# Ledger of designs, part 58: designed miniproteins, single chains, continued (5)

Each design is a single chain, and the fold is of that chain. pLDDT is the mean over its residues in the fold that is shown.

## One batch from the design tools (miniprotein)

Design m17984
Fold by ESMFold2-Fast:
Structure m17984 (fold): chain A 77 residues (1-77)
Amino acid sequence: DDEVMQMANHLEQQGKTLENKGDIYMGKLMQEAAETLRLKQLAMEDAEKYGEYLRQAQAENEEAKKLYQKFRDMEKA
């Protein structure tokens, strides 16, 4: 994660330097690559949060299933 953000910052800085030297095409291309890396990092953070919530929901569902079975067995006793 830190490495991706460092790469994005480096590409943005290099892109600005190239634009200042007159290489507009490569400067813009590097800045676009930096923005893409940042957006990808944000998407991965969202996916990680989603994965955590999904795992928690699965655990709660298994506990609810065990409780339901226990109550059903008690009703038959």
Scores: mean pLDDT 75

Design m17985
Fold by ESMFold2-Fast:
Structure m17985 (fold): chain A 103 residues (1-103)
Amino acid sequence: GDAALQRVAQILQEALKSKTIEEIKEYVEKALELARREGADKLAIILLENALELVRMSKTLEEAKRAVQLALEGVQALLDGKINQAIGQILRLIGEILDLEAE
């Protein structure tokens, strides 16, 4: 377990309760700043950076919440020592970013 990752997970859970894309963006930015400041795992930082990019590209609240859900599942996977599952969530985030860039 990592105390920084637990705090990141809590922030992402709060992001899922947001009513606007802008609120979600602010929560993901806060989670990323905390992860960087507290020296969280590099995979957690990559998860949050890609989630933030996907949130910035999101046209709907549901798309933004999907980015947060993928990041949260990745952070939870890291907390459980499931590194390959966390990498899988990073790849899913990158895939969704690339799909939106092609539109």
Scores: mean pLDDT 88

Design m17986
Fold by ESMFold2-Fast:
Structure m17986 (fold): chain A 107 residues (1-107)
Amino acid sequence: SELERIYEEVVFELTRVVETAAAEAARLATPEAQALLDRLAAIHEDTHRRLQALLDGRAPREEWVRVLEETIRRLEALRKENPEFTEVNREIDRAIEKLKRLREELR
C-alpha cells in the first residue's frame, strides 16, 4: 500500500542518518558525537514505533502528517544545535527533504 511504502521510506532515511552518526561517533570517540548519535537513534526509534502503530491501526492520513511534522521539527532542531557535524547534517538535510515530500503526498 502507499502507507506501507511511506513507512518503509521514512525508516530507510532515518536509518541512514543513524548509520552516518554511528560512523562519526566511532571515528571521533567524543561524548558530543555519542550524544548526537543517541538523540538521532531516539528520533528513529520513536518515529518507527509511532508510524508502525499508525499502519497497524489503519490510522487516518492526518495522524501520519502529524508524526512526520514532529520528526522534521526534531531533526531541524538537532541540525541547528550541532552545526559542526557536517557529514551527519548532510544526511539530516536529505532526510528532512524526503520527509517533507512524503508529508505532501499524504495531504
Scores: mean pLDDT 90

Design m17987
Fold by ESMFold2-Fast:
Structure m17987 (fold): chain A 61 residues (1-61)
Amino acid sequence: ATLTLQQFQELVGHPDAQALFDVFDFDKNGVLSGAELEALVKGLQKLGYPEEKLEGLKALL
């Protein structure tokens, strides 16, 4: 599964969503997939992000 910047912004509603997306976009290809998406979910869980917002991201794994 893949996650675009627009989908990420819609799921998390965070003003710094683009900066967060860019940090985890290791390949700089404009989408998050596989290990990048898994790393994003784990990173947000460690930061105490709400589980209801993470469910949308986890559904892409």
Scores: mean pLDDT 74

Design m17988
Fold by ESMFold2-Fast:
Structure m17988 (fold): chain A 94 residues (1-94)
Amino acid sequence: SLVDELLARARAAAERARAAGGTREAIDQFFKEVMHLALEAAERLSPEEFRELAEALLGLVDEYVAQVPAEARAHARALADRFRAELERLLGEK
């Protein structure tokens, strides 16, 4: 399904970011990729499917932030908060 495909892409982005060792570049790239994926999903999925994917993406983001090195965690959390706010905005438009 498209939901499964998009979720697999998000998981792959998280794995790439983790493999890069918690650099600011890797963190920024991860959030750029999941934001682009969320925008694509908002366009292509039904409201119900998008809500389901959004919940899974928030869980994935929280898991990623918890795994980020302590010195980079504040930066990752700030980006996660912005991502959550944007997902909530997209959900409200559906």
Scores: mean pLDDT 87

Design m17989
Fold by ESMFold2-Fast:
Structure m17989 (fold): chain A 78 residues (1-78)
Amino acid sequence: MKSYVSISGLSEEEAKELAEEAEKKGAKAVVKNDGTAHVGIVGLSEKEAKELAEKALKKGGTANVVVDGKIVISESVK
């Protein structure tokens, strides 16, 4: 299954670390900095995507997870 994870609100270094973690799992990651660091990640499993999103949220970032075109996480989990 293909997933997309979007993460924002982290430092550029934290964003790069998450991108490298995803790439080590065989995913593709893109880091953008336009005054705020953003990471887009594609190709993780649903479980891996959710774990990465939760890690970003714990660091004070925001995260959205889309699996097969459906939003499964949006910034705030219970």
Scores: mean pLDDT 74

Design m17990
Fold by ESMFold2-Fast:
Structure m17990 (fold): chain A 77 residues (1-77)
Amino acid sequence: MEEEKRRIEEEEKRFEEAREKGKEEGEEALKKKGVSSGVGAEIRGVGDGVEEALGAFSERTRRKMEEREELEEELLR
């Protein structure tokens, strides 16, 4: 039954990496746009945009994990 533990651990690691990558991408995109803007007001607006993008990615990742938990709970039933 250790296979089940290994599978869960592996999936968790993958999701963790996906989350980290998404955050980095959002941050990087904001930095590029912020630097390109160079205007204080615009940079502030772009900052809000990145937070939205990170929120959307986090939400999507959370949804994916929720779906997996749902499937696992269904199997346990």
Scores: mean pLDDT 61

Design m17991
Fold by ESMFold2-Fast:
Structure m17991 (fold): chain A 91 residues (1-91)
Amino acid sequence: SEEVDKKIQEFLNLLNELKEAIRAGDKERALSLIDKVKEFIEKHFKDSKYRDQLLAALDRIKSLVEAGKYEEALKIVDDIINFLKEHKEEF
């Protein structure tokens, strides 16, 4: 649906902002964006079969960012972006 496509695009935009913050080593901005992405999922994808998986991945990204493990955090963000592109019709 158009509404789902718009929400997926907004989600992808937030994840790309998160990638840029992580690539820049901007820990404060990255942590803020992780919280924003989690809120987005809880508001717009709470009934998705992927909700718990996505929230768990974001918790892992948060832990890695807090530990300064930026390369590992970035890989998980890329995995989420690829997952959304492959499964957008299932949301």
Scores: mean pLDDT 87

Design m17992
Fold by ESMFold2-Fast:
Structure m17992 (fold): chain A 74 residues (1-74)
Amino acid sequence: MAARAAEALEAGDLEAAAEAIARAEVERGWSDLPLEELRREALEALRSLSEEELRQAAERLRGLAAQEEALRAA
């Protein structure tokens, strides 16, 4: 989920990050798009970001992962 995407971004693996994001969206029902389309869109978006923007995105995904853990614990 979000933690896996953050780890992939920190490693510079945009393909792994895009796949993790797409799978999370499909599993949660956040989008009606097929997995392949979501993965492609995520990858294209990540490739358009600067190094600084990628770092900020990873931090944001870590925050989302912490929120998801809190919601599951509640």
Scores: mean pLDDT 72

Design m17993
Fold by ESMFold2-Fast:
Structure m17993 (fold): chain A 75 residues (1-75)
Amino acid sequence: SITPSSELVQQVQKLLVANGFSPFYSQSDLEAIAVAIELLKEQPRSVEELSQLTGLPMGYLRTILPLLEEYLQQQ
């Protein structure tokens, strides 16, 4: 299993808050989003594949995916 860095988890929380998302995410939800970022760094992934690997709902991933892709382009 992929374990994201605490720094990346903190960056995910800041990114979500800065874009008008709730600040009240569980640690496991933030870690799942951070894992999605790490997976996207390796290669392009489908929403279905990311959902299976992270446990995040496909509808939620479709909503945040543009934000995660923009974040990766800025790194």
Scores: mean pLDDT 78

Design m17994
Fold by ESMFold2-Fast:
Structure m17994 (fold): chain A 68 residues (1-68)
Amino acid sequence: MEKLKKEREELGREIADKLLKSLYEWFEKNEKNLNPSEKAIAESVKAAMEQDKKIEEEEKERERKEEE
């Protein structure tokens, strides 16, 4: 039961990550054509993605140290 739930959650995250990456790439490709409001949103999305990545890296390090 637990194993199937984890696999479904991982698939959901993978799909969400692909969608988020598609949105990020759309902002990158259209950066020159974005108005100031759209650029601000794109920068916020980039900042949020970088922050989430740092949090995940820190959580992985904490988990590793707790297990050790």
Scores: mean pLDDT 69

Design m17995
Fold by ESMFold2-Fast:
Structure m17995 (fold): chain A 68 residues (1-68)
Amino acid sequence: SLAEADRAAAEAHRAAGGDAEVPLSEEQRELSREIGEKLREIGDAVDAALRARRAGDEEAAKEAWEKA
């Protein structure tokens, strides 16, 4: 089945990657998570700016963009 083929391909890719790459440390994983959180904050600020613009509140839109 397609799902079985996709799973087998993903497992083979991970096995090949495991041989080629050193696993990330706990510290490196934590840093990656922190970066992801900062990117979410930026996305939220952009969404707020777009909503303010649609409402016609140009000043609120500027403040939201400055926080992004």
Scores: mean pLDDT 65

Design m17996
Fold by ESMFold2-Fast:
Structure m17996 (fold): chain A 73 residues (1-73)
Amino acid sequence: HMEELRRKEEEEARKAYETGKAFIDSRVAAAPPEQREQALADAVAYLGEMARKGTPAQRRGLSRAAEDAMARL
């Protein structure tokens, strides 16, 4: 049914968001204080690369994770 496709797309976007958020948070936490801005920039660039290769739903989730992380700087 069509509702299954929408549910899968929403789940995919949500998983991409959570994965991207966890990835950024872990990379920033692992960096020395003086390199945290650089670590954030690197992580965001990596998510952008993943989004470019992913589905539209994955792109949406990963882009949202990157935006939210940059807003917390």
Scores: mean pLDDT 80

Design m17997
Fold by ESMFold2-Fast:
Structure m17997 (fold): chain A 62 residues (1-62)
Amino acid sequence: SRIEELAEEIEREHKETGKDALEIAVELLRKGKATAGELAEALSMLYGGDPETIKAVLEAFA
C-alpha cells in the first residue's frame, strides 16, 4: 500500500543517513511527496502513537 511504501522509504533513509524518522517525514511533506495524513499513518505503523497527534506535529513543522 501507499502507507507501507512510505514507511519503507522513511526507514530506509533513516538507516542510510541517521536522520530522525520525523525529520525525514517533514522533508517529504515539504517536497510535496506525501500528505501529512499519509506520513502520520506511516510513522504510526513504524513507531506507534496516535496518527492524528503525529499529523498535527508534522503540520506544525512543515
Scores: mean pLDDT 85

Design m17998
Fold by ESMFold2-Fast:
Structure m17998 (fold): chain A 75 residues (1-75)
Amino acid sequence: SIDQIIELLEKEVEENKGKTLPYPSPDFEKKLSEAIKNLDVDSLKQLLDENKGKLNPNYFDIQIGVLEIKKATSA
């Protein structure tokens, strides 16, 4: 569900808070975006595990914001 995706992203933000890390590459960002868009929790977990501690938490904060807006506008 969308809530499970948000929870996974929030965990990455919390675990990497205050770290200066690069944003994902365009190719990797595409894979992350597809997993998030499809609400594919298992694929997202795998992608996050493969890049644990390597990605800027601000990227995930932005994605959480987008998902929260989508959730708020869904009846």
Scores: mean pLDDT 79

Design m17999
Fold by ESMFold2-Fast:
Structure m17999 (fold): chain A 65 residues (1-65)
Amino acid sequence: ALEEGERLYAEAMEHLRRAAEGDESALEVAEKLGLQAFRAYLQAGEEARGRAAMAELSAMVREIR
């Protein structure tokens, strides 16, 4: 559902924020949650939103690494 995608995306973003601040263990959690959010968006029929969310998460992961 869309709500599930939004929730998982928000959790992934929070973990990415922690990873950027030095919690390297949060990076793996963020990547897992990001993929779950993408799948939830696709399941809800929100493909454009899912792709945008994955692009944003991938960009932040690249900046942290």
Scores: mean pLDDT 79

Design m18000
Fold by ESMFold2-Fast:
Structure m18000 (fold): chain A 77 residues (1-77)
Amino acid sequence: MEEIEKLVKKAEELIKKAVEYRNQMRDLQRQIKEAEKTDPEKAEQLRKQLDEVNAKLSEIDKEIGKIMKEIRKLLES
């Protein structure tokens, strides 16, 4: 049971991190929209940052998936 509790705690930390990245995405999207009008180079740089945040969210989703799989394994034991 200790192992399951450890995995749940790790999943909670990842969910919290995902919320922070989603907030960053919204801020970046707003900045991109503003920059597109005056500074296309800045807008492109911000889009790269948005892609990086999206990649981090994808990695978090993968980690959560792995944790869910391990929890299922332990519950079947």
Scores: mean pLDDT 83

Design m18001
Fold by ESMFold2-Fast:
Parts: structure tokens; sequence; C-alpha cells
Structure m18001 (fold): chain A 113 residues (1-113)
């Protein structure tokens, strides 16, 4: 199974790679989280250890930007994403758990509309 965190991170990197710029993605290893910067050739330029909280914040901002670019960001959806991020930080959720919770809350919002 492909990790949903990897899918979101790769989506961001994919746009940067297409535009000849640098992209960033989040990698998990040995119970730690890393911010990885890549160039348009997919070569790793830098890798920096980040906190779980920083990883979740970066994933939330990436998702907000992707929705804004697609014209799909509503005030209700933005509020939901920020609320789930705050909950993930309070509860110490991993990036994978944060993304799973966000997906569940987004599906519930869509069904309520």
Amino acid sequence: MQDVVDLLSRSMAGEALRNGGEGEYIREGDGRYYLVTVNSKGEVLSEREISREEANRRLAEAYLESLRAAGKLTPEREELIREVLAESIREGLSPSEFVELLFEREVALAKAA
C-alpha cells in the first residue's frame, strides 16, 4: 500500500519538478521525520530532521495550497483542515494518522453537504 503521506508529499514535489524548480517531501524513518528537498532531476539536495508537529503543519499547508490552486478551497474546508491539524498536534498524531483523520473528516463534510 502506498502511504497517503507519501502521495501528498509527492504531489507537491511533482509540481516543482514539472516547473524545473525544487520540491520538498516528508520522509519517515526510524521513528523520525525528515524534510527532503529535491531538484527537477529527482536528486536529493538536502535532508533535515523535523518534529512530528512540523511534519503535520507542512502537510496541512501543502494540502491547502493544492486545494487553492485547484479552485476547491472553501472557507468550511479551510477551517476543517486547520481544526484537524490543531487536533493532531494536541493528540501527538503521526503524519499518517493526521492524513487519515483529515480524509475521514473531509468525507464526512462532503456527505453532510
Scores: mean pLDDT 74

Design m18002
Fold by ESMFold2-Fast:
Structure m18002 (fold): chain A 66 residues (1-66)
Amino acid sequence: SEEDEKYRKEALELNRKAAEEFLKQNPDVPQEFVDRLLAREEAHIDELIKTDPEGFKKLVEERKKR
């Protein structure tokens, strides 16, 4: 649904911002390591949308409050 895609996009943006902040604090960590983690997180997001879309939306809303 369009709503699922909206939450997917928001979750990916939150992960991107977290990764950017992590790299600023940990300059010795390779970008490729973070890219692999982001890819795994994206796959996990896609699985959550498929198996528990309502729970996924609640998780995204809770992350946005932090």
Scores: mean pLDDT 83

Design m18003
Fold by ESMFold2-Fast:
Structure m18003 (fold): chain A 65 residues (1-65)
Amino acid sequence: SMVTRETAARIRLIGVAFEVGGSVRVEDGKLVLYLENPSEEQLELVKRAKAEAEEVGLEVEVVLR
């Protein structure tokens, strides 16, 4: 179902954010990922998770610090 797909995408996105040493916040209904100087490999993982989440209707922003 759509609800199941959205929940799975959220869990995956949060998991990837923590895997790459980042953090996640919910701001104005949007999932915001904060990454500190990510590697190219880490950034590609995050881009994939972001694309999958956006495909199921989630709003995602990635902030590089």
Scores: mean pLDDT 82

Design m18004
Fold by ESMFold2-Fast:
Structure m18004 (fold): chain A 66 residues (1-66)
Amino acid sequence: MDEELARKVQEAIAKAGPDREAQLRAFVEAMREVKAPPSVLRTAANGLEAVGAPKEIVEELRKLAE
């Protein structure tokens, strides 16, 4: 992942505070704002699914990849 993309994502997560669901939603919104490539979005969705993230968040990332 590009340094700039990684930084933007980390800032969004930090601003969401300690709530994990809020952090995951901030991650999705950051990916949308930086217009992450479909390959990056798909990799992120697969990674989050593997660690048990909510289906809604995984599906939103997959929809952004289309």
Scores: mean pLDDT 75

Design m18005
Fold by ESMFold2-Fast:
Structure m18005 (fold): chain A 106 residues (1-106)
Amino acid sequence: MKEEIEERLRKLRDELEKEFDSIVQRIKDYHYEKLGKYPSDTRARALAATAYSIRLIGEAIDLALEYRKKTGDEEEAEKILRYALEIASKLSLEFLKKVDEEEAKE
């Protein structure tokens, strides 16, 4: 179970990393549609990193809910949620650190 949780979250992380530039562009387009102006690249990247983190947290919640639906075991579902959130948090922090390091480089 723990291995399956890690694999699913890591797979989503890899997919999100590949889609990062697309997510940044979608945020820019949405910001223009909503507010009539484009955000800065720095702000758009920060927002994309936040969306990345939210998506990983959402996947952790989905994993716990799927387990609860299949087994009816609420205690184990809560344990899965806590573990999945720990992994999602770690992956989110690793990604945010990478974005910050790229912004800080001259």
Scores: mean pLDDT 76

Design m18006
Fold by ESMFold2-Fast:
Structure m18006 (fold): chain A 83 residues (1-83)
Amino acid sequence: PSQAEIDAGVQAVQDASLYSSARHVADDETVKKIVELYKQSAELKRKGKEAEKKGDLELAKKLYEESEEKRKEADKLLEEAKK
């Protein structure tokens, strides 16, 4: 399998695991919001990898930082739901 297929498989397992974890501690609306933020993070990370392949390290860094920000927001919502 290609690296992209491996990455997609890992992401699918992570998304399923995160959904299962969030469903245990949060309602369906909160779960949907958390999933949406993780999807946005994944899209920004994909754009960052594309910029890196083109040698645009400055753009890649910015996109990776935005991806991490969305992931942290999702993680924070999940942690708040556990309280």
Scores: mean pLDDT 71

Design m18007
Fold by ESMFold2-Fast:
Structure m18007 (fold): chain A 55 residues (1-55)
Amino acid sequence: SREERIQAMIEENEKAVAELEAARAELPKGSLRELLLEFFINSERFLIERLREKL
């Protein structure tokens, strides 16, 4: 169903966020790579919230 597909996308993106957070933790604070990962994490979280609104 549509709801099952949306839920699967949410779960996949939540796993991606967890992996990005783990990668970010290994980087020097204030590095360009940390800043870029923070941007991607925030973008993924924004997408997850938009997907939740469609359930």
Scores: mean pLDDT 86

Design m18008
Fold by ESMFold2-Fast:
Formats: structure tokens, sequence, C-alpha cells
Structure m18008 (fold): chain A 69 residues (1-69)
């Protein structure tokens, strides 16, 4: 589900692991590797600026956006 993908992305962002965050999005949505990595990086950056709640919200937005693309 989108919520499970978002949770996995947010957990990876705590470790600064943009590649792993993107991999979780890729497995859920089928997004290409470049797009998935860019979104993973965005979630990691959101964690650094806004903490865990910001990262979770960014991850949910990324997962839902990729689902509709």
Amino acid sequence: TAEEAARAMAEASVRGDAEKAGEHLQKYSGADRETALQLGEAVVNTYREHGPEGARDAARTAAKGAEQA
C-alpha cells in the first residue's frame, strides 16, 4: 500500500539513505530509478529540515503522486 511504502521511505530517511528510500518507492509504484532516487533524496532532505513528521508527510505525498502517475 501507499502507506506502507511511505513508512519504509520515512524510515530510510532517518538513516540518510536516499537510495533505499527510492527503492521502496520503486517497488511500490514502478517509478523509474532516476525519479525514485530524486523523490528519496527529497524525503531525506525533508527529514533533515523538518524532522520525522515532515519526512512522513513528504513520503506519503511521493507515494500517492507516483501511484497516480
Scores: mean pLDDT 80

Design m18009
Fold by ESMFold2-Fast:
Structure m18009 (fold): chain A 84 residues (1-84)
Amino acid sequence: SRFVELMKKDPEKVLKYFELTFDNLLKYNPPSFALRLMYKELKTLLPEGPEEVIPLLEFLRQRAKELNMTKLVEEIDKDLEEIK
C-alpha cells in the first residue's frame, strides 16, 4: 500500500496533508459532515495499515470531541481499541 509506505517514510508530512484536506473541506462543508467524510475514507485504509491509520484517527477523534460528536468519538474509540 502506497499509504503505508508514505506513513513509514514521512508520517509528519502525511498528517500535515490530512490536516490541510480537513481545512479545505471546511470551506464548503459543515465540520460534522467533513469529519464524517474523512472518517469514512480512513475506514477504507484501516485493513491496509491499521497501525499507520492510528495518528489520523486520533486527529479526527480530537476534532470530533471538540464538536461534541459523541457517537463519532465512540466509533473511533472502538476502532482504536480493536487495533491496540
Scores: mean pLDDT 83

Design m18010
Fold by ESMFold2-Fast:
Structure m18010 (fold): chain A 77 residues (1-77)
Amino acid sequence: SYEEGFERAVESTRRLLEELRSLSPESRPIVEEAERKAEELLKKAEEAKKKDLKEALKLALLGALKVAEALLEAKRQ
C-alpha cells in the first residue's frame, strides 16, 4: 500500500541521513546541503500525506534519492 511504502521511504531517508552524518568532516558542505533538501522534502511529504498518499510517497522517495546521491558524491573524494 502507499501508506506502508511511505513509512518505509521515510525510514530509508532517515537511515541514509544517519550514514551521511557519519562521514568525515571534509564532506560537511555536501552533508549540510543534502540534510536541508531531504528535511524539506520530508516536511512536504508529511503535509501531502493528509491529502494524497501517492504524492507523499513520491516526495519521501525523492528525499531518499537526494541523500543517496550525496552519499555517492561524498565517496568520490
Scores: mean pLDDT 80

Design m18011
Fold by ESMFold2-Fast:
Structure m18011 (fold): chain A 85 residues (1-85)
Amino acid sequence: PVLQHNPEELTLLTEKGVETVPPARAYSSPEQEELADRLAALGAAVRLVPTEAGWAAGALVDAATPGAVKAEIARLLQELNALLR
């Protein structure tokens, strides 16, 4: 079973100041929670989406976020996605 997410929530820009938070029990390990906390500390709003293969993580970031911070967010998302598979 997979949940449908509101597509608007997954495409919201942080620049609008309106974001949803991931469910409190979306993460199954301390390592996943640590990566999510590190992403949030960088200003990224983590989203988990259902796929046919399980779960995938994405992030929403402010348009003003520096490129170096966006690169670190992408790296941490790759690590989180590896743990969700």
Scores: mean pLDDT 61

Design m18012
Fold by ESMFold2-Fast:
Structure m18012 (fold): chain A 81 residues (1-81)
Amino acid sequence: SPFEETLEKARELVEKAKSTEELLEGFKELLKQEKDPRAKLVLEGMVELIEKMIEQGKSFEEIKEAVLLVLDIALQELRKE
């Protein structure tokens, strides 16, 4: 599904990102190109999560781990059906 493909691309983006700036920019770029409204909502939520964690002074590694966890949960839930 387009939603699953977007979540997998997001996960790969997180794994390849070398900084919080690259991670945030990558999610914003992915959001601009997304057509599926469910995927857009998830990507918007991820951008908000990353921005909030930056505000809280979280490290890049903590942000990366949190985003990967949320994406993995979303992918597992989607794959149940």
Scores: mean pLDDT 81

Design m18013
Fold by ESMFold2-Fast:
Structure m18013 (fold): chain A 84 residues (1-84)
Amino acid sequence: MQELLDRAVAVARALGQAPSEEEVAAAREEALREFAGLSPREQEILRLRLETLIELEEAKLAGASDEELEAIRERGLAELAALR
């Protein structure tokens, strides 16, 4: 989870957002607290969904094609379906 939050902050900064270190620390603490309150199953689902979302934004920043973005979405959906 912490690694995904670090990647999300990097994406936000790459998009021209300049959150303060205090804002980042507060948001990270809140997100980790909420995550810790979830069941193991809910944590796995949320982690997988966030990983796919962050990967999509990272790919967009790298100039990925619509075909490549769709492949990332389909993989995320397949992984989520496999958890059920």
Scores: mean pLDDT 79

Design m18014
Fold by ESMFold2-Fast:
Structure m18014 (fold): chain A 64 residues (1-64)
Amino acid sequence: MQVELYVELQKLDKKTGKVTTVKIDQRGLLEGVSDEELESAKKAVEARAKNQGYSKATVTFKRL
């Protein structure tokens, strides 16, 4: 089964109180991906965003 994933990274500016969307990243079609692989990918993106100082990472999957 084919899946598309989208990643949105947000950063909170503590001085202005504004949330800025830093990146919207569309990953290509993923073929033959299991639910465990999708969960692993989501956790990896969230962990990386946290390490880079982002306040929020949103990962969205579309199954094709």
Scores: mean pLDDT 69

Design m18015
Fold by ESMFold2-Fast:
Structure m18015 (fold): chain A 79 residues (1-79)
Amino acid sequence: SVKISVTREDSLEKAIESVLKNLKEGYDVSAAVTFYDGDGEKTTTVVGRRLPDKKKIEITITTMYKDGSSERETFYIDV
């Protein structure tokens, strides 16, 4: 079975740290959501997943703006 976690964090740095911690603790997928301002003008989501066949962790950071536009960045960490 796939083991998944979802958390809320107050900064991008904490969101990344939370995702990496959960993947190390045995989660297959971890997500963390943060808000950069108190009004929710933009939301950042960090999703990490294990790629066992490649011995890597994939991290995707998506920023969603109030107008519906978005930015996405993906990078990989060797394990």
Scores: mean pLDDT 78

Design m18016
Fold by ESMFold2-Fast:
Structure m18016 (fold): chain A 87 residues (1-87)
Amino acid sequence: MEEEQERAAEEIRERLRELGITDEELIEEMERAARRLTRLTARIAAGDEAARAEAAALRPRLAELQARIARELGDEETAARLEEALK
């Protein structure tokens, strides 16, 4: 679990850096979202229905972070690619 969370966070960090994001605070927020989503995904797979609701509640925050990243880069396509990286 912890290793999977760190792997997801590292993958998001690498992806954002490849896209030209240099805002470390924004990268850290995305890393935290990736770690939380990884935990929730594992709980959902184990049959935890409460985790499904928590994952749904996380969606607005992910959309906000994606919008901030798109604004940083001035590119709508970048927002779509980041959403794909989180899946």
Scores: mean pLDDT 75

Design m18017
Fold by ESMFold2-Fast:
Structure m18017 (fold): chain A 70 residues (1-70)
Amino acid sequence: SNDEEKEKLLKEFEEMLKDLVDKEGLPEEKAKEIFEKLKQATEGKSIDEVKKLAMEALEELIKEVNELHA
C-alpha cells in the first residue's frame, strides 16, 4: 500500500542518516533535525511527493557532509 511504501522509504532514509553519523561524522542532532523536517513535510503527501522531498533532503545532506570535510 501507499502507506507501507512511505514507511519503508522513511526507514531507509533514517538508516542512511545513521550510517552518515557513524561513518562520515554527521552530528546526531543535525541528522535528527533533517529527519524530523522530512517527516513533517511528508505528512499527508502522496508517495511521489514523498520521493521528491526525500531526494531534496538527500541533496541537502550531501552538501552538509561535504562542508564537514572541507
Scores: mean pLDDT 79

Design m18018
Fold by ESMFold2-Fast:
Structure m18018 (fold): chain A 99 residues (1-99)
Amino acid sequence: KLKEIEEKIKELEEEIKEKEEKLKKEYEEAKKNKDAEKLEKIVEETYELQLEYLKKYKEIAEELEDKEKAKELEEEIKKLEENKEEWLEKVKKEIEKML
């Protein structure tokens, strides 16, 4: 059980890192090309990626019966969801000013 969960965590961390690096490269290219539409899409994808992985980490914490970690992750998920609309609107305005 413990070894299996450790492997799941490692795989999840590698998947996150790969997707983050891909999004970072796409962001730099879009910024260089002054592509506002693509920048907005990448920002939305980055938000969705972060939310997805926090939910997956919470599931792993629940399997480990780590109530403290599961609660911490639940609070982070809630904060992201509550601030989604305001954060995305603010970022879109900043992208427009940058380009």
Scores: mean pLDDT 78

Design m18019
Fold by ESMFold2-Fast:
Structure m18019 (fold): chain A 82 residues (1-82)
Amino acid sequence: LVARGGRLVRQGRIDDAIRLYVDALSSPDVRTRRSAAIGLGSIGQQTGDQSILDVLQSFLQTETDPDVIQAVQQAIRLIQSQ
């Protein structure tokens, strides 16, 4: 996930990278959801894309795993600290 997302970003395929990470937020694997939140946070911080903030805030309403919640909250803070 991280390697593929990073390749898409390096290729300038930001929308594809966002889609990859957003899809990964629905993964049953906790590590995958956590990595997706971190990836979205990085893209959101760099681009200022408001849609990423909206996705993360919506996801936070349904996520119950404490490690994933922490990653999402950190991602939101990174985007908002601009």
Scores: mean pLDDT 80

